# Designed miniproteins, single chains, continued (4), part 14

Each design is a single chain, and the fold is of that chain. pLDDT is the mean over its residues in the fold that is shown.

## One batch from the design tools (miniprotein)

Design m12486
Fold by ESMFold2-Fast:
Order: sequence, then C-alpha cells, then structure tokens
Structure m12486 (fold): chain A 60 residues (1-60)
Amino acid sequence: SRLEELEKEVERLKKELEELREELERETDPRKKAILEAVIAITEGAIYFYEKLIEKLKAE
C-alpha cells in the first residue's frame, strides 16, 4: 500500500540520516562539512514532511 511505501521511505531516510551524522562527525574538510550539514537539513525536512503526510493519511 502507499502508506507502507511511505513508512519504508521514512525508515530508509532515518538510517541515511544516522549515517550522514556519523560521516559529519568524522569529516575534517570545512567545505565537505558544510555540504553534509546541508544534506542533513534536507533529509530531516523530508522525514518531517513524510511523517506529517503519513499521520494525515491515517487520520483522514
């Protein structure tokens, strides 16, 4: 179902977010750190958006 697909996408994004945060902790290049921080912010935004969408679809 579409809900199951969205829930899987959120789980995938949460795992990617954890990996990105670990990569940021190890990164020493300030330009690469800035890119990682931007990607993390976008990923957090995507998770927030999908979680709100899932809640709306479940609640109707």
Scores: mean pLDDT 87

Design m12487
Fold by ESMFold2-Fast:
Structure m12487 (fold): chain A 55 residues (1-55)
Amino acid sequence: MSADELLDQAVAADKAGDYKRAVELAREASRLGGLESAERAADLLDPEGVREALE
């Protein structure tokens, strides 16, 4: 599975309100795609929901 596919799944989870799953998928996308995927995840995910999931 590509970093882009994982990032698409992370965005879908974020829109559904599943912020923990969105963060897990975004981390996996960043692991496969590096800094570029991490930057895209930061732009696409809800920052408030992601912050709560990381706390």
Scores: mean pLDDT 72

Design m12488
Fold by ESMFold2-Fast:
Structure m12488 (fold): chain A 66 residues (1-66)
Amino acid sequence: LEEEIKKLEEEAKKNPSAEIYLKLALLYLQQKKYEEALEYADKALELDPNNQRAIALKDKVTELLE
């Protein structure tokens, strides 16, 4: 899992995309790292504001942080 996150972070540096940020947000959520999950969900939405998966994920993570 940590190796998977590291690989995606490197890919995001080379070719940032909403899909890569969304995958990172989901992996951090699975690790219960809610602040990191929220940051990556926000980055995904900056690249694709209408991404329904990113919107739903951000809503869920925000609820868990409250």
Scores: mean pLDDT 80

Design m12490
Fold by ESMFold2-Fast:
Structure m12490 (fold): chain A 97 residues (1-97)
Amino acid sequence: SKKEELLKKAKEEIERAANESLSFDDFVQRVIDIVKKTVEEAKKLGFSKEDIRELLKEIQEYAVEVARSLFGETAAERLKSQLDKVIKEIEKELEKE
């Protein structure tokens, strides 16, 4: 499905970000950019608000696990907190549409 393709692409971009990032903060910024880009692609493909929410949850879970593996538990918790804020803002914008 297109949803599975977008999720696979986002996961591959997160893995690339993990390999290319110079610091944890650089990784966080790259993940936020991947999330925002994926939302715009999903909207263009006609995904429902619910499908976008489910997609974002899976991307967040994957990014947090990658952060835990590379930077440790405290970094993973920090990334989760920052992504929660980004996702809440995205959800607010989706409710306006």
Scores: mean pLDDT 87

Design m12491
Fold by ESMFold2-Fast:
Structure m12491 (fold): chain A 83 residues (1-83)
Amino acid sequence: MRDRLIEEARELMRKAEELKKKGDEAEKKGDYKKAAELYEQAAELYRRAAELAREAGDDALAESAERNAEEAKKKAEEAKKKA
């Protein structure tokens, strides 16, 4: 049985992954401004997921979410440089 906070964190990570994929699509089309916005939104959801995972005591999930947030933030910064 999964803890309620862990379930919420996983749902936020799923939504963040969808936003990241949309950002990747925008980047491939040369829409770097839209890609940056989508990557920033993904990073925010990953960050929130990490907070919930830490509250639940799931350090592994929190570290995974923090790593994904960092990657999304880096992609947003790179996209902004090309916009």
Scores: mean pLDDT 84

Design m12492
Fold by ESMFold2-Fast:
Structure m12492 (fold): chain A 104 residues (1-104)
Amino acid sequence: SSAEQQLARLASRMRAILDDALAATTDPAAAARLQAIRAQLDALVASDASLADQLRRLFDLAQEAAAILDALGAAYPEKRRYWILLGASLGVLSIGLFVLLKEL
């Protein structure tokens, strides 16, 4: 696969994680922050930014999303395991982004 196809796949996976988080959260402040990250993700993948810039920005968005999921796990202990698993998925995705960036 080309690096562009790998980036598109990683962005699609991040969008799926954000959609799952939005469907699961009852916290309106967290939902607003996750929706903002989703909008930034959509704008990023539609941009003419270089592949390296897109990867760096996607990594930053993944880190921001992971912090929100961690806060949700702390605030909603009845779903803590779910939020931890979504955060771990973002961690795996971040490793994939780092590997792809170093191969450019």
Scores: mean pLDDT 86

Design m12493
Fold by ESMFold2-Fast:
Structure m12493 (fold): chain A 86 residues (1-86)
Amino acid sequence: KEFEAFFYLGLGNSYYAKGDYEKAIEWYKKAIELDPNNARAHYNLGLVYEKLGKLEEAQKHFEKALEINPDNERAKKAYEEVKKKL
């Protein structure tokens, strides 16, 4: 159900833009439940966890995003930055 995953990703992005990180996490997790290989949802969830100081969770999701899309330069930089802080 890709259109539902896309909708949930969009809701997560909206809450992230508003700074409502708890709701952003909820909607990104719903997107991942419907589409576990949604690299963008994993990347954005990593960004939210990093904002909350949850660096191990951030690293895990950035790593998953890179596993899905190895050429994602933004995810590579984010993964390296979080890994250096751990």
Scores: mean pLDDT 83

Design m12495
Fold by ESMFold2-Fast:
Structure m12495 (fold): chain A 71 residues (1-71)
Amino acid sequence: MPKEKLEEEIETAMALIEAAVIKTVADRTGDYKEAIEELRKLLEKLKKSPYDVSEAIKYIEELIEELEKRL
């Protein structure tokens, strides 16, 4: 596997883990506003990535939409 592909997979996995942690904290605390702000910051970081992280971006955008329904 080329190093570029491995780095892409690692960045995608790290983003999905971070998103899952943010959601878990929000579900426990009820602080969905803070979670949405953190997810939007993560999304902006991913949009600047040189790797194809489109799957992570799509997942986080859908997660933001779902959490906004809880505000």
Scores: mean pLDDT 82

Design m12496
Fold by ESMFold2-Fast:
Structure m12496 (fold): chain A 87 residues (1-87)
Amino acid sequence: SKELLEKAIEFLKKAIEAVKNGDYDTALKYINEAKKLIEESDLEPGYKRLALSYLDTAIKAIKDGRYETAIQALNAAIEVLKLALEK
């Protein structure tokens, strides 16, 4: 559903802001909510795997204290989802 992908993008933007604010636990919660929405979506399997791979990279980066890497991975996931929303 388009609505699931738009909601996932919203959660990922909130995750980026949480990382920037040093609220890493909140960032991880938002990433996990976005993962659920992506898994529930009818997104093409290749885009789904790519987006989820970037989110897994972001989670590992946050846990490792590599916050700039986490933000880059979250932005990459958002761009994958935006491409999927285009006609």
Scores: mean pLDDT 89

Design m12497
Fold by ESMFold2-Fast:
Structure m12497 (fold): chain A 79 residues (1-79)
Amino acid sequence: MLERARELAREAGRLDAEGRELLKSGKDITRGIGLILRGIGLGFEARLLVREEGEEVHRELAEIARAEGGEAAARAIEG
């Protein structure tokens, strides 16, 4: 379960970061928005998988997403 949550957190952060770059560049705005929303959704899914774990685990997953550049995804994981 925890390894799956870490995988989701990395993917969430990566998608969010990619979407943000598309918005900043003005290229594929619709795809950029879609990627950010998908990243947020995966971040929420990661949080649900470890809902009963302590705050330290939630912070670890949020940091994984943040390290990928996904601040919105990280906030979704933090709840």
Scores: mean pLDDT 86

Design m12498
Fold by ESMFold2-Fast:
Structure m12498 (fold): chain A 66 residues (1-66)
Amino acid sequence: MTYLVTFTGSVTQLIGTVLRLIGEEHAEVEPLSSTTYRVTFTGSEEEAQALIEELKAEPHAEVREL
């Protein structure tokens, strides 16, 4: 599954979330801009869904399914 993640908060919060996404073994992270990233999950759907729900709960991040 592929998602577009856009960050609207501070640089510090952005860095924390980006490092988490880059650390995912079965996630491909492509930077589109300094605040917008394309994330493609290639591993288990269950793990991908859990991470997406965490990202949706982030008050300074917008997550859209592509």
Scores: mean pLDDT 70

Design m12499
Fold by ESMFold2-Fast:
Structure m12499 (fold): chain A 67 residues (1-67)
Amino acid sequence: SADELVEKARQALSAGDFETAVKYAEEALKLDPDNAQAHAILGAAYVELGDSEKAKEYFDKYLALTA
């Protein structure tokens, strides 16, 4: 499920495996495109990977989904 993929992405993010966090969060979005937590995880992972433009895009989507 999308929630299981989000949990795996969150665990990867916590472990410092940012590329794996991106992969699981992207898979979650394929199942649930409006999953707010997947967008938040992608934003955080892209900050750590140095892609500030992608990080901002995903955080903006997260904020729109939780408004």
Scores: mean pLDDT 87

Design m12500
Fold by ESMFold2-Fast:
Structure m12500 (fold): chain A 69 residues (1-69)
Amino acid sequence: SLEEARRVLAEMLGVSVETITRLGRGEPVELPREVLENLVKLIGDPSDPRTPEWLRRVAESARRLLAEY
């Protein structure tokens, strides 16, 4: 389920499920640069049709935060 997928991703990155949800909404979150870089690398190419929409939004938010560093 989407809820389980968010929980697994949060556990892999060492962050809260709330943080993943906020990233998916494009909300500002304060995260170490390394965590944002790992998130982008883990999710991969957002143009890949195998990437779920929610995960693409999380990756796009992480890339935006990295660009504003």
Scores: mean pLDDT 77

Design m12501
Fold by ESMFold2-Fast:
Structure m12501 (fold): chain A 56 residues (1-56)
Amino acid sequence: KREELKEEIRRSLLETGKVDLSALAKKYGVSVSTVSRLERELMRELAEEGRLAEVV
């Protein structure tokens, strides 16, 4: 489930530049803090790939 959540966050960042933290938290049964932490992790990964500027 965490891998699925991570994939959804990554897709949202790459496709729309937005992540609905509350909606994903409810969908996956996790806290908003968990979703936010994964978003930060994925944004760091995208920055290392040189892609972060395309999604913000």
Scores: mean pLDDT 72

Design m12502
Fold by ESMFold2-Fast:
Structure m12502 (fold): chain A 61 residues (1-61)
Amino acid sequence: MDEEEISKAGQELVDAVRNGDEEKAKKAGKELKKLLIDKYGMDEETAERAVKTLKLYGKAK
């Protein structure tokens, strides 16, 4: 299966967090969460945890 959409959304989230753009990070996080739920049938809590993990990765010191 093609995971390009999720990979792109995840990268956008990481880039937004790295740039300190809270507005873009929030938007990218919501889009990624929706893709994880719609494409992989993830529970909302599981998808939110995945988004949180990527935010921590982008925020790495």
Scores: mean pLDDT 75

Design m12504
Fold by ESMFold2-Fast:
Structure m12504 (fold): chain A 55 residues (1-55)
Amino acid sequence: AKEEAYLELARLVKKALDEGITDPVEILQKAIEEARKQGREDVATLAENGLADAQ
């Protein structure tokens, strides 16, 4: 449910950080892109909301 979507967003954020990305906007943009590639619109929506708040 919603908790699982938040966990997936956290995994995508961690993946971007592990790739050396430190800009919050770029991290969230990559999370949105990856979530959509996986068909996870719920995760993409959470990342878009985070992007609006991050910078």
Scores: mean pLDDT 77

Design m12505
Fold by ESMFold2-Fast:
Structure m12505 (fold): chain A 66 residues (1-66)
Amino acid sequence: ADDRPLTPEELRRAAESFERLAKVYEAQGDTELAENYRKAAEKLREMAEQGRPVTRAELRDLALSA
């Protein structure tokens, strides 16, 4: 179930994954998607610092909307 809050470490790892995806999309010429993933990664790092409860479902929706 995607209802469990992610730990700050899990959020930072998700941010790292989004940063890697941003580089992949940049290499493919999709600069708009790359920028969206970079912004999403920054948001996730901020949420980790704030201790905001983010679930896997919310993370998935954030990735799909980036």
Scores: mean pLDDT 76

Design m12506
Fold by ESMFold2-Fast:
Structure m12506 (fold): chain A 57 residues (1-57)
Amino acid sequence: AEEERDRAALEEAEKVLEKQEKSLNDYITTYGENDYIKYRKKLLEEQRKALEAARAK
């Protein structure tokens, strides 16, 4: 039903977010943190929290 579609959409969103988080972490490991990277990290953390809240129905 609708719940199955929501779960599939959340799973895909989580995969996209994981790729973005890994890319950012790889960049930090290579180049270190700067203000732009700190900003991107905060945005990804907020997106992760929103995704977890959506799953915690």
Scores: mean pLDDT 76

Design m12507
Fold by ESMFold2-Fast:
Structure m12507 (fold): chain A 94 residues (1-94)
Amino acid sequence: MSREEEERKRKEEAVEKTVKILKEKLGLEEEEVEELKKALLEGDLKKVKELLEELAKKSDEKKKRYLELIKEELESLERMKRAIDKLEEERKKK
């Protein structure tokens, strides 16, 4: 079976699970869920962070704290992705 097809399916499943949890915990509207899902599927972490910041502005204090934790995790993942991409480019230049 194709590794690319398996990675795509795993990514789609992870995104679906993540947006479902966020919808339940934060009470997101369908439009907000679709925007987050699209940004996550495209790997646009900057767009995801922007959407989370807009949600935080409209949310109560408990939801704001949860959104802040998610943003910090996304920033950590973004830094890790950049490090991995850098290592991959160094190996491919041979």
Scores: mean pLDDT 70

Design m12508
Fold by ESMFold2-Fast:
Structure m12508 (fold): chain A 81 residues (1-81)
Amino acid sequence: GAEAAVEGALRAARAARGAAVAAAVGGAIAAIGEAFDGDAEAAARAAREGGRAALEAAPGPAGEAAARAAEEGARAALAAA
């Protein structure tokens, strides 16, 4: 469910560094909001968008780790929805 997307987005925020932090945190806030509305697909999309934006803002190991965490959480959320 939506909780997996939130967990992935929060892991992404923890992995993010420098310019990627704002994008990863934004994705986590969006995923939490969508999860509160009960929309697992929207929560997964928010997590993925945040992870992608984090990677685009800071390409490198931390951005890649953030994008991976967000994607894993989004996939788990969609598989459980």
Scores: mean pLDDT 83

Design m12509
Fold by ESMFold2-Fast:
Structure m12509 (fold): chain A 66 residues (1-66)
Amino acid sequence: SEEEIAKEAKELLSKGEEAYRNNDRETAKKYYEEALKLVEKLSEEHPEKETLQFMAESHLRSLEAA
């Protein structure tokens, strides 16, 4: 279900943030990319799609900037 996809994306974002705090940028990038792929499978009408996509993309941009 889309609810399960959104939940998994949130868990992946959380794991990415933990990896980033531990200075494991490669693992953080992997989790953020996996989260973004899941978010892309959500319908355009899903209430969390825009927010989750923004969060994943923002985290990935932060990794590229450093």
Scores: mean pLDDT 84

Design m12510
Fold by ESMFold2-Fast:
Structure m12510 (fold): chain A 79 residues (1-79)
Amino acid sequence: MKLEEAEKLMKEGDEALEKKDYKEAAKLFEEAAKLAKEDKRLKAEALGNLATAYDLLGEKEKAEKAYKEAEELAKEARK
């Protein structure tokens, strides 16, 4: 149930990125990451997309933090 909502938020975030609405995209990806908390792969994907949205907003430090967390979770998901 919550994972389906997280996937829906990911899709809405992708649509926001296409529309250049980076602030809305960041919000949607942050919510997706929170809902995907036990799905390391989905959470890593959400945090990676969140990092992209923050980078496009010029928030380098937030983007770097989100990317590092995403990369760590992606490594764990491969185990």
Scores: mean pLDDT 82

Design m12511
Fold by ESMFold2-Fast:
Formats: sequence, C-alpha cells, structure tokens
Structure m12511 (fold): chain A 69 residues (1-69)
Amino acid sequence: MGGGGDTDSAEALADEVVRALEQAGADPALVERVRAALERLIAENPDAGGPEVGAAVQAAIDEYRAAQA
C-alpha cells in the first residue's frame, strides 16, 4: 500500500506542515493557502519531496504576508 505514514512522501510532509500550523494557531486563511499550494504541488509533481514541499510552503507564506502588506 502506498505511502501511509512515510515522512519522505510529499503527502506525509504536507500533512505534518498543515498540522504544525494548526497547532501553532495560525490564521485559517494561511492554513488554507498552504494546503492549496501543497495539493497543487502534489497534483503537478507526483515525485515531489521535502525540498519541493518546503519551497511550496514558503511561497504560500510569502504570498499570504504580501497580501496583508
């Protein structure tokens, strides 16, 4: 069975990032942007790993911050 609980999969990393943001009390709008960016990354790049996940998260955070400036 594919990827259940593996920390090197993009889906597992995405879930951990979203969970960490929710636990930190992040703005739901930020959580949604990050989730959407990660879902898009996984759909477009099935081989995406940690570096791609990290870049997508950072881009979503930067876009969220820019939207508030």
Scores: mean pLDDT 77

Design m12512
Fold by ESMFold2-Fast:
Structure m12512 (fold): chain A 85 residues (1-85)
Amino acid sequence: GSPTLAQILAAIGLVLRVIGLDIDLELLKKQGKLTPEKLKEMLEEAKRILAEAKANYADDPLGQKAVELAEKLIKEIEKELKKLE
């Protein structure tokens, strides 16, 4: 249907969730605290955000931004996971 204020706020929430995960990843990298378990949890959350953004917010500019950021973050997490095995 037509975008509602609630849908717009939900799309903003998806963008903020990706940004928060990216900040957490970079902080853990700098601290040398990345574990395979933490990376797998972050990967699952990033994939959930991506799926939600594609399914419900594909035509929304903020939803499109959430997709872009989530795809980039998934790539970064997978790269770090491969380093730790």
Scores: mean pLDDT 85

Design m12513
Fold by ESMFold2-Fast:
Structure m12513 (fold): chain A 85 residues (1-85)
Amino acid sequence: SKLLEEAEKLYEEAKKLLKEAVKLLKEGKYEEAIKLAEEAIELAKKALELLKKAGAPKEKIFEAEELIGLAEILVGIAKLLLSKA
């Protein structure tokens, strides 16, 4: 399905952005980490919508939901650390 292929591309992009956000967080670049994590959330949410429309396996839907949750946690941590920097 073209919808599944597009969802997988968006999910992989979101994963790359989250990985870079984690790296920036470790480097103390909290504002940049927040920006990339928020971009990852947007792409992962779009991927999740496409996965649901395509009737994707529950495992793939869970992976997208998990990525969103992890990125939201990173944003929360980065905002807390930024407020103390």
Scores: mean pLDDT 89

Design m12514
Fold by ESMFold2-Fast:
Parts: C-alpha cells; structure tokens; sequence
Structure m12514 (fold): chain A 55 residues (1-55)
C-alpha cells in the first residue's frame, strides 16, 4: 500500500514510529500537526491524507 509506505518514510524522517505518526495525524488538525512536528501545513495535510487512507 502506497499510503503505508509514505507514512513509514515520513515517520522515519520525523524521528517517530509509524504508529505514533498515524495516531497524531488521525487525532489532530493539519495546523496542530504542523505546529507539533515543525513542518508546513501543506506537509501536515499530505501526511493526514495518507494516514486516513491507511487507517
């Protein structure tokens, strides 16, 4: 699954487990996720879309 692979790569780049990134993405808005991870809202929105597709 491409969504799973994208989440695994993003989690590795952010120093998180895939499970931690998935939980954070599903429980936070894109703006909250961006602030927490120190990334752009655009990147947070992309991660959130992949997390929703994977879940």
Amino acid sequence: DAARLKLEIAARELGLSTEELLRLALTHSPAELARMLGISVRSASAIKREAERYA
Scores: mean pLDDT 80

Design m12515
Fold by ESMFold2-Fast:
Order: sequence, then C-alpha cells, then structure tokens
Structure m12515 (fold): chain A 78 residues (1-78)
Amino acid sequence: MELYEKGMEALEKGDYEKAKEYLEKAIEADPNNAKAWTALGTIYYKLGDLDKAKKYYTKALEIDPNNELAKLVLEAVE
C-alpha cells in the first residue's frame, strides 16, 4: 500500500519515472493490487502509450471489476 501511495504522489508531481518504479514494485509485492495496475495504465496513457495503458487497465479490471476508473477509460479508448 505505501509503495502505491508513493507512486501516486510521484504521478501527481509529474515524475513519471519515479511513479513507474514505485508502482512496479507495488505490483511485484502484490500482483492483485488493482489500484497499482490502474495507476500504471494512467502513466502510460499520459505518456501516449495507449496500447500499454489499455493492457494495464484491462488487468486492473480483471482483478477488480468494480474499478470505475479502469472501466471508464477502457470504455472511452474502445
């Protein structure tokens, strides 16, 4: 959880490289952390890598079907 929080803080500051590092570590520690998968999807979306963003959001939704952010983004990206 703390790794996810650090990743989100870095993301809010625009430090995408640190955000990716923390969020990748969060997934490594807990592969079922749907929030970390969603956050990585958001980072790739902001970087313009829509294919990776879609894959990460899809994984988040597979883990947590009630993840409204992942649902919304996947519906919008189509």
Scores: mean pLDDT 78

Design m12516
Fold by ESMFold2-Fast:
Structure m12516 (fold): chain A 65 residues (1-65)
Amino acid sequence: LPPDTELTRRELEIQEKGVRIAPKLSEEQREELEKLGEELLSEPREKQVERIEEKLEKIEEELKK
C-alpha cells in the first residue's frame, strides 16, 4: 500500500467527525458537503482532505450554536 500515513490519519479523523455529525447535519450543510466533494473529485487527495477538514470544522462550530 502507498505510504501516506498523514493522509490516512486525516481521512480517519474526517470519517469519525462525519459519522458523529452526519445525523445532525441540516439539508443545506449536506448539500454543501456533497457539492464540495464533487468539486474536489479532480483535485489531489491531500487537497480534498484539507478542504473537507476545514468545512467540517466550520459546520461543527455552526452546530454548536
Scores: mean pLDDT 75

Design m12517
Fold by ESMFold2-Fast:
Structure m12517 (fold): chain A 62 residues (1-62)
Amino acid sequence: DEEVLKIGKEMKEEIKKLRKNGELTDEKIAELVLKALDKIEELDPSKSEYIKKLKEIVEKYL
């Protein structure tokens, strides 16, 4: 969906800014990913099951 693509672009821009400022850490990346997943779930509740699974994967590795 267009809204999901927009969230992905916003996350990419935020990562780019953090990297340029020397603030890019695994913890910050995890926070951005989880925040993006929350936004996607809010916009499209039909994806809640997949988003929950993705959150579990992110938390497992971070």
Scores: mean pLDDT 75

Design m12518
Fold by ESMFold2-Fast:
Structure m12518 (fold): chain A 79 residues (1-79)
Amino acid sequence: LEDLLAQAGIAGRNGDYETAAKLLEEAIKVAPEELKPFLYTDLGRVYEKLGDKEKAKEYYQKAVELDPNFKEAIEMLKK
């Protein structure tokens, strides 16, 4: 998990958002439930960078479904 998150962060910083999305999707599959709202929110931000606003909204919604008080994802959905 930690290695996947480190690689996703590096890809995102390099502007490789397609690789960042793939690595975050893999990280979500092995992440503990308490980390999944953070990872879904990060994946939503990556899809915004890719121009896929519909997918971004879907992932923010998944984060809020797991944690209704997750402020970061709630703010992204308020547009």
Scores: mean pLDDT 77

Design m12519
Fold by ESMFold2-Fast:
Structure m12519 (fold): chain A 70 residues (1-70)
Amino acid sequence: EKKKKIEEARKLFSEAYQAALNGDEETARQLAIEGVKKLAEALGKPFDEELAERVARTIITHARNRAAEA
């Protein structure tokens, strides 16, 4: 089901952001990549590894910036 896979992807991105906030960038990267895979499945699109790495980098960067401001 498309809706269920989108919810799974959102949960993975949320968990990736929390891992990055805790300084666990490798776990954050893995969770973000899994989220992109789930989103691709939900949308019926092929998995884009370059996009997945970009999303992971964005999540980690935003979390690092937030932690630095706190």
Scores: mean pLDDT 81

Design m12520
Fold by ESMFold2-Fast:
Structure m12520 (fold): chain A 94 residues (1-94)
Amino acid sequence: GPIVELAQEAGRIGVEAVRKALADGKLTPEEANRAIIELGKLVTEMREAALNGDIDKAREAGEKAVRLLESLGYPEAAEKVREIMDKIIEEAKK
């Protein structure tokens, strides 16, 4: 459904940003692997919370993913994930 598809898109954007950080020399391979695992956990937590109607938990997980991307120096990717988080939350309210 829409929440699952939106969460998949957020995950894709996050992984692409981490791969770019690795290519740009901002992360080691080990740091990139940890960032991908952390993003996967946060996107999963956001998705599961949203599917359970837990808006506060979904927003908390989504905001952590956004902050992770901002910390890597990819504010455009962070903003896209924030927009997807807001769409996920609106779908969860229906």
Scores: mean pLDDT 88

Design m12521
Fold by ESMFold2-Fast:
Structure m12521 (fold): chain A 61 residues (1-61)
Amino acid sequence: SMDEEKLEKAEELLKRGEEEEAEKIYEELLKSKDEEIKKKALEKLIEIGVRRLEEAVKKVM
């Protein structure tokens, strides 16, 4: 499906360090009718968010 293709593209963008572009695709995938794709996109967005919080804390510490 198109949503599965978008998921693969977002994963490749993350591997390349294109985090902002990958995040935009994962956000679009939250609108998917496929619950497994939605869950995967949400999990990836949470991982990205946690990573950013860790980096923000390191700037203060």
Scores: mean pLDDT 81

Design m12522
Fold by ESMFold2-Fast:
Structure m12522 (fold): chain A 87 residues (1-87)
Amino acid sequence: SVDELLEKLRNAPNVGEGTTVALELLKSGKISVSDLLKEAQKVIIDPRVLRALQLLSSGLSVDEVIEELRKLGLLTPELEEALRSLE
Protein backbone atom coordinates (compact mmCIF):
# COMPACT_ATOMS: atom_id res chain seq x y z
CA SER A 1 0.00 0.00 0.00
CA VAL A 2 1.01 3.67 -0.35
CA ASP A 3 1.04 4.06 3.46
CA GLU A 4 3.47 1.11 3.81
CA LEU A 5 5.77 2.59 1.13
CA LEU A 6 5.62 6.04 2.78
CA GLU A 7 6.59 4.46 6.14
CA LYS A 8 9.53 2.70 4.40
CA LEU A 9 10.58 6.02 2.80
CA ARG A 10 10.45 7.90 6.15
CA ASN A 11 12.49 5.13 7.88
CA ALA A 12 14.96 4.45 5.03
CA PRO A 13 18.40 3.67 6.57
CA ASN A 14 20.38 5.12 3.64
CA VAL A 15 20.12 7.06 0.36
CA GLY A 16 19.97 3.88 -1.76
CA GLU A 17 16.98 2.41 0.11
CA GLY A 18 15.23 5.81 0.25
CA THR A 19 15.74 6.25 -3.51
CA THR A 20 14.39 2.74 -4.27
CA VAL A 21 11.20 3.40 -2.25
CA ALA A 22 10.73 6.88 -3.80
CA LEU A 23 10.92 5.31 -7.29
CA GLU A 24 8.41 2.59 -6.24
CA LEU A 25 6.03 5.32 -5.01
CA LEU A 26 6.44 7.22 -8.30
CA LYS A 27 5.80 4.04 -10.37
CA SER A 28 2.70 3.17 -8.26
CA GLY A 29 0.74 6.18 -9.59
CA LYS A 30 -1.15 6.14 -6.25
CA ILE A 31 0.43 9.32 -4.85
CA SER A 32 0.52 12.76 -6.52
CA VAL A 33 3.93 14.05 -7.63
CA SER A 34 3.52 17.11 -5.34
CA ASP A 35 2.80 14.91 -2.28
CA LEU A 36 5.70 12.57 -3.13
CA LEU A 37 8.02 15.61 -3.48
CA LYS A 38 6.93 16.89 -0.02
CA GLU A 39 7.67 13.47 1.56
CA ALA A 40 10.97 12.99 -0.36
CA GLN A 41 12.22 16.43 0.79
CA LYS A 42 11.98 15.19 4.43
CA VAL A 43 14.50 12.36 3.75
CA ILE A 44 17.81 11.95 1.91
CA ILE A 45 17.37 10.42 -1.57
CA ASP A 46 19.35 10.54 -4.83
CA PRO A 47 19.41 14.26 -5.85
CA ARG A 48 18.74 13.22 -9.49
CA VAL A 49 15.40 11.67 -8.43
CA LEU A 50 14.60 14.75 -6.31
CA ARG A 51 15.32 16.97 -9.37
CA ALA A 52 12.97 14.83 -11.52
CA LEU A 53 10.17 15.24 -8.92
CA GLN A 54 10.76 19.03 -8.82
CA LEU A 55 10.53 19.26 -12.64
CA LEU A 56 7.34 17.12 -12.76
CA SER A 57 5.80 19.18 -9.94
CA SER A 58 6.55 22.40 -11.90
CA GLY A 59 4.25 21.16 -14.71
CA LEU A 60 6.72 19.62 -17.20
CA SER A 61 5.55 16.51 -19.08
CA VAL A 62 7.34 13.17 -18.64
CA ASP A 63 9.09 13.63 -22.03
CA GLU A 64 10.19 17.19 -21.10
CA VAL A 65 11.58 15.97 -17.73
CA ILE A 66 13.49 13.10 -19.41
CA GLU A 67 15.04 15.50 -21.97
CA GLU A 68 16.01 18.08 -19.29
CA LEU A 69 17.63 15.39 -17.11
CA ARG A 70 19.44 14.00 -20.19
CA LYS A 71 20.84 17.49 -21.00
CA LEU A 72 22.03 17.85 -17.38
CA GLY A 73 23.65 14.37 -17.31
CA LEU A 74 21.31 13.35 -14.46
CA LEU A 75 19.23 10.66 -16.21
CA THR A 76 19.84 7.12 -14.90
CA PRO A 77 18.29 3.97 -16.48
CA GLU A 78 16.26 3.33 -13.29
CA LEU A 79 14.96 6.93 -13.20
CA GLU A 80 14.05 6.86 -16.92
CA GLU A 81 12.13 3.57 -16.39
CA ALA A 82 10.20 5.06 -13.44
CA LEU A 83 9.37 8.24 -15.40
CA ARG A 84 8.23 6.30 -18.49
CA SER A 85 5.92 4.17 -16.28
CA LEU A 86 3.82 7.35 -15.81
CA GLU A 87 2.92 7.49 -19.57
Scores: mean pLDDT 87

Design m12523
Fold by ESMFold2-Fast:
Structure m12523 (fold): chain A 61 residues (1-61)
Amino acid sequence: APSPRERVRALAQEVVDALAAGAPLPEVNRLARALFDTADALGIPEEEAHAILQEVIAARA
C-alpha cells in the first residue's frame, strides 16, 4: 500500500497538473483543500504537505 507521504504526493501532482492545464481557480482551490485535508487526516503536518507540493512543482520546472 502507498505510504501517507506517497498519497499526499499523488494529490500534490493533481494540483500541479490542474495548474499546468489552466484549470479555473475554484477547481485548483478545491484540489488544494483536498490535498491539505487528506494530509491532516493522515497525520502529515501542514509544513510537510507544503514541502511535498513544492517538490512536485520543482520537478516540473
Scores: mean pLDDT 84

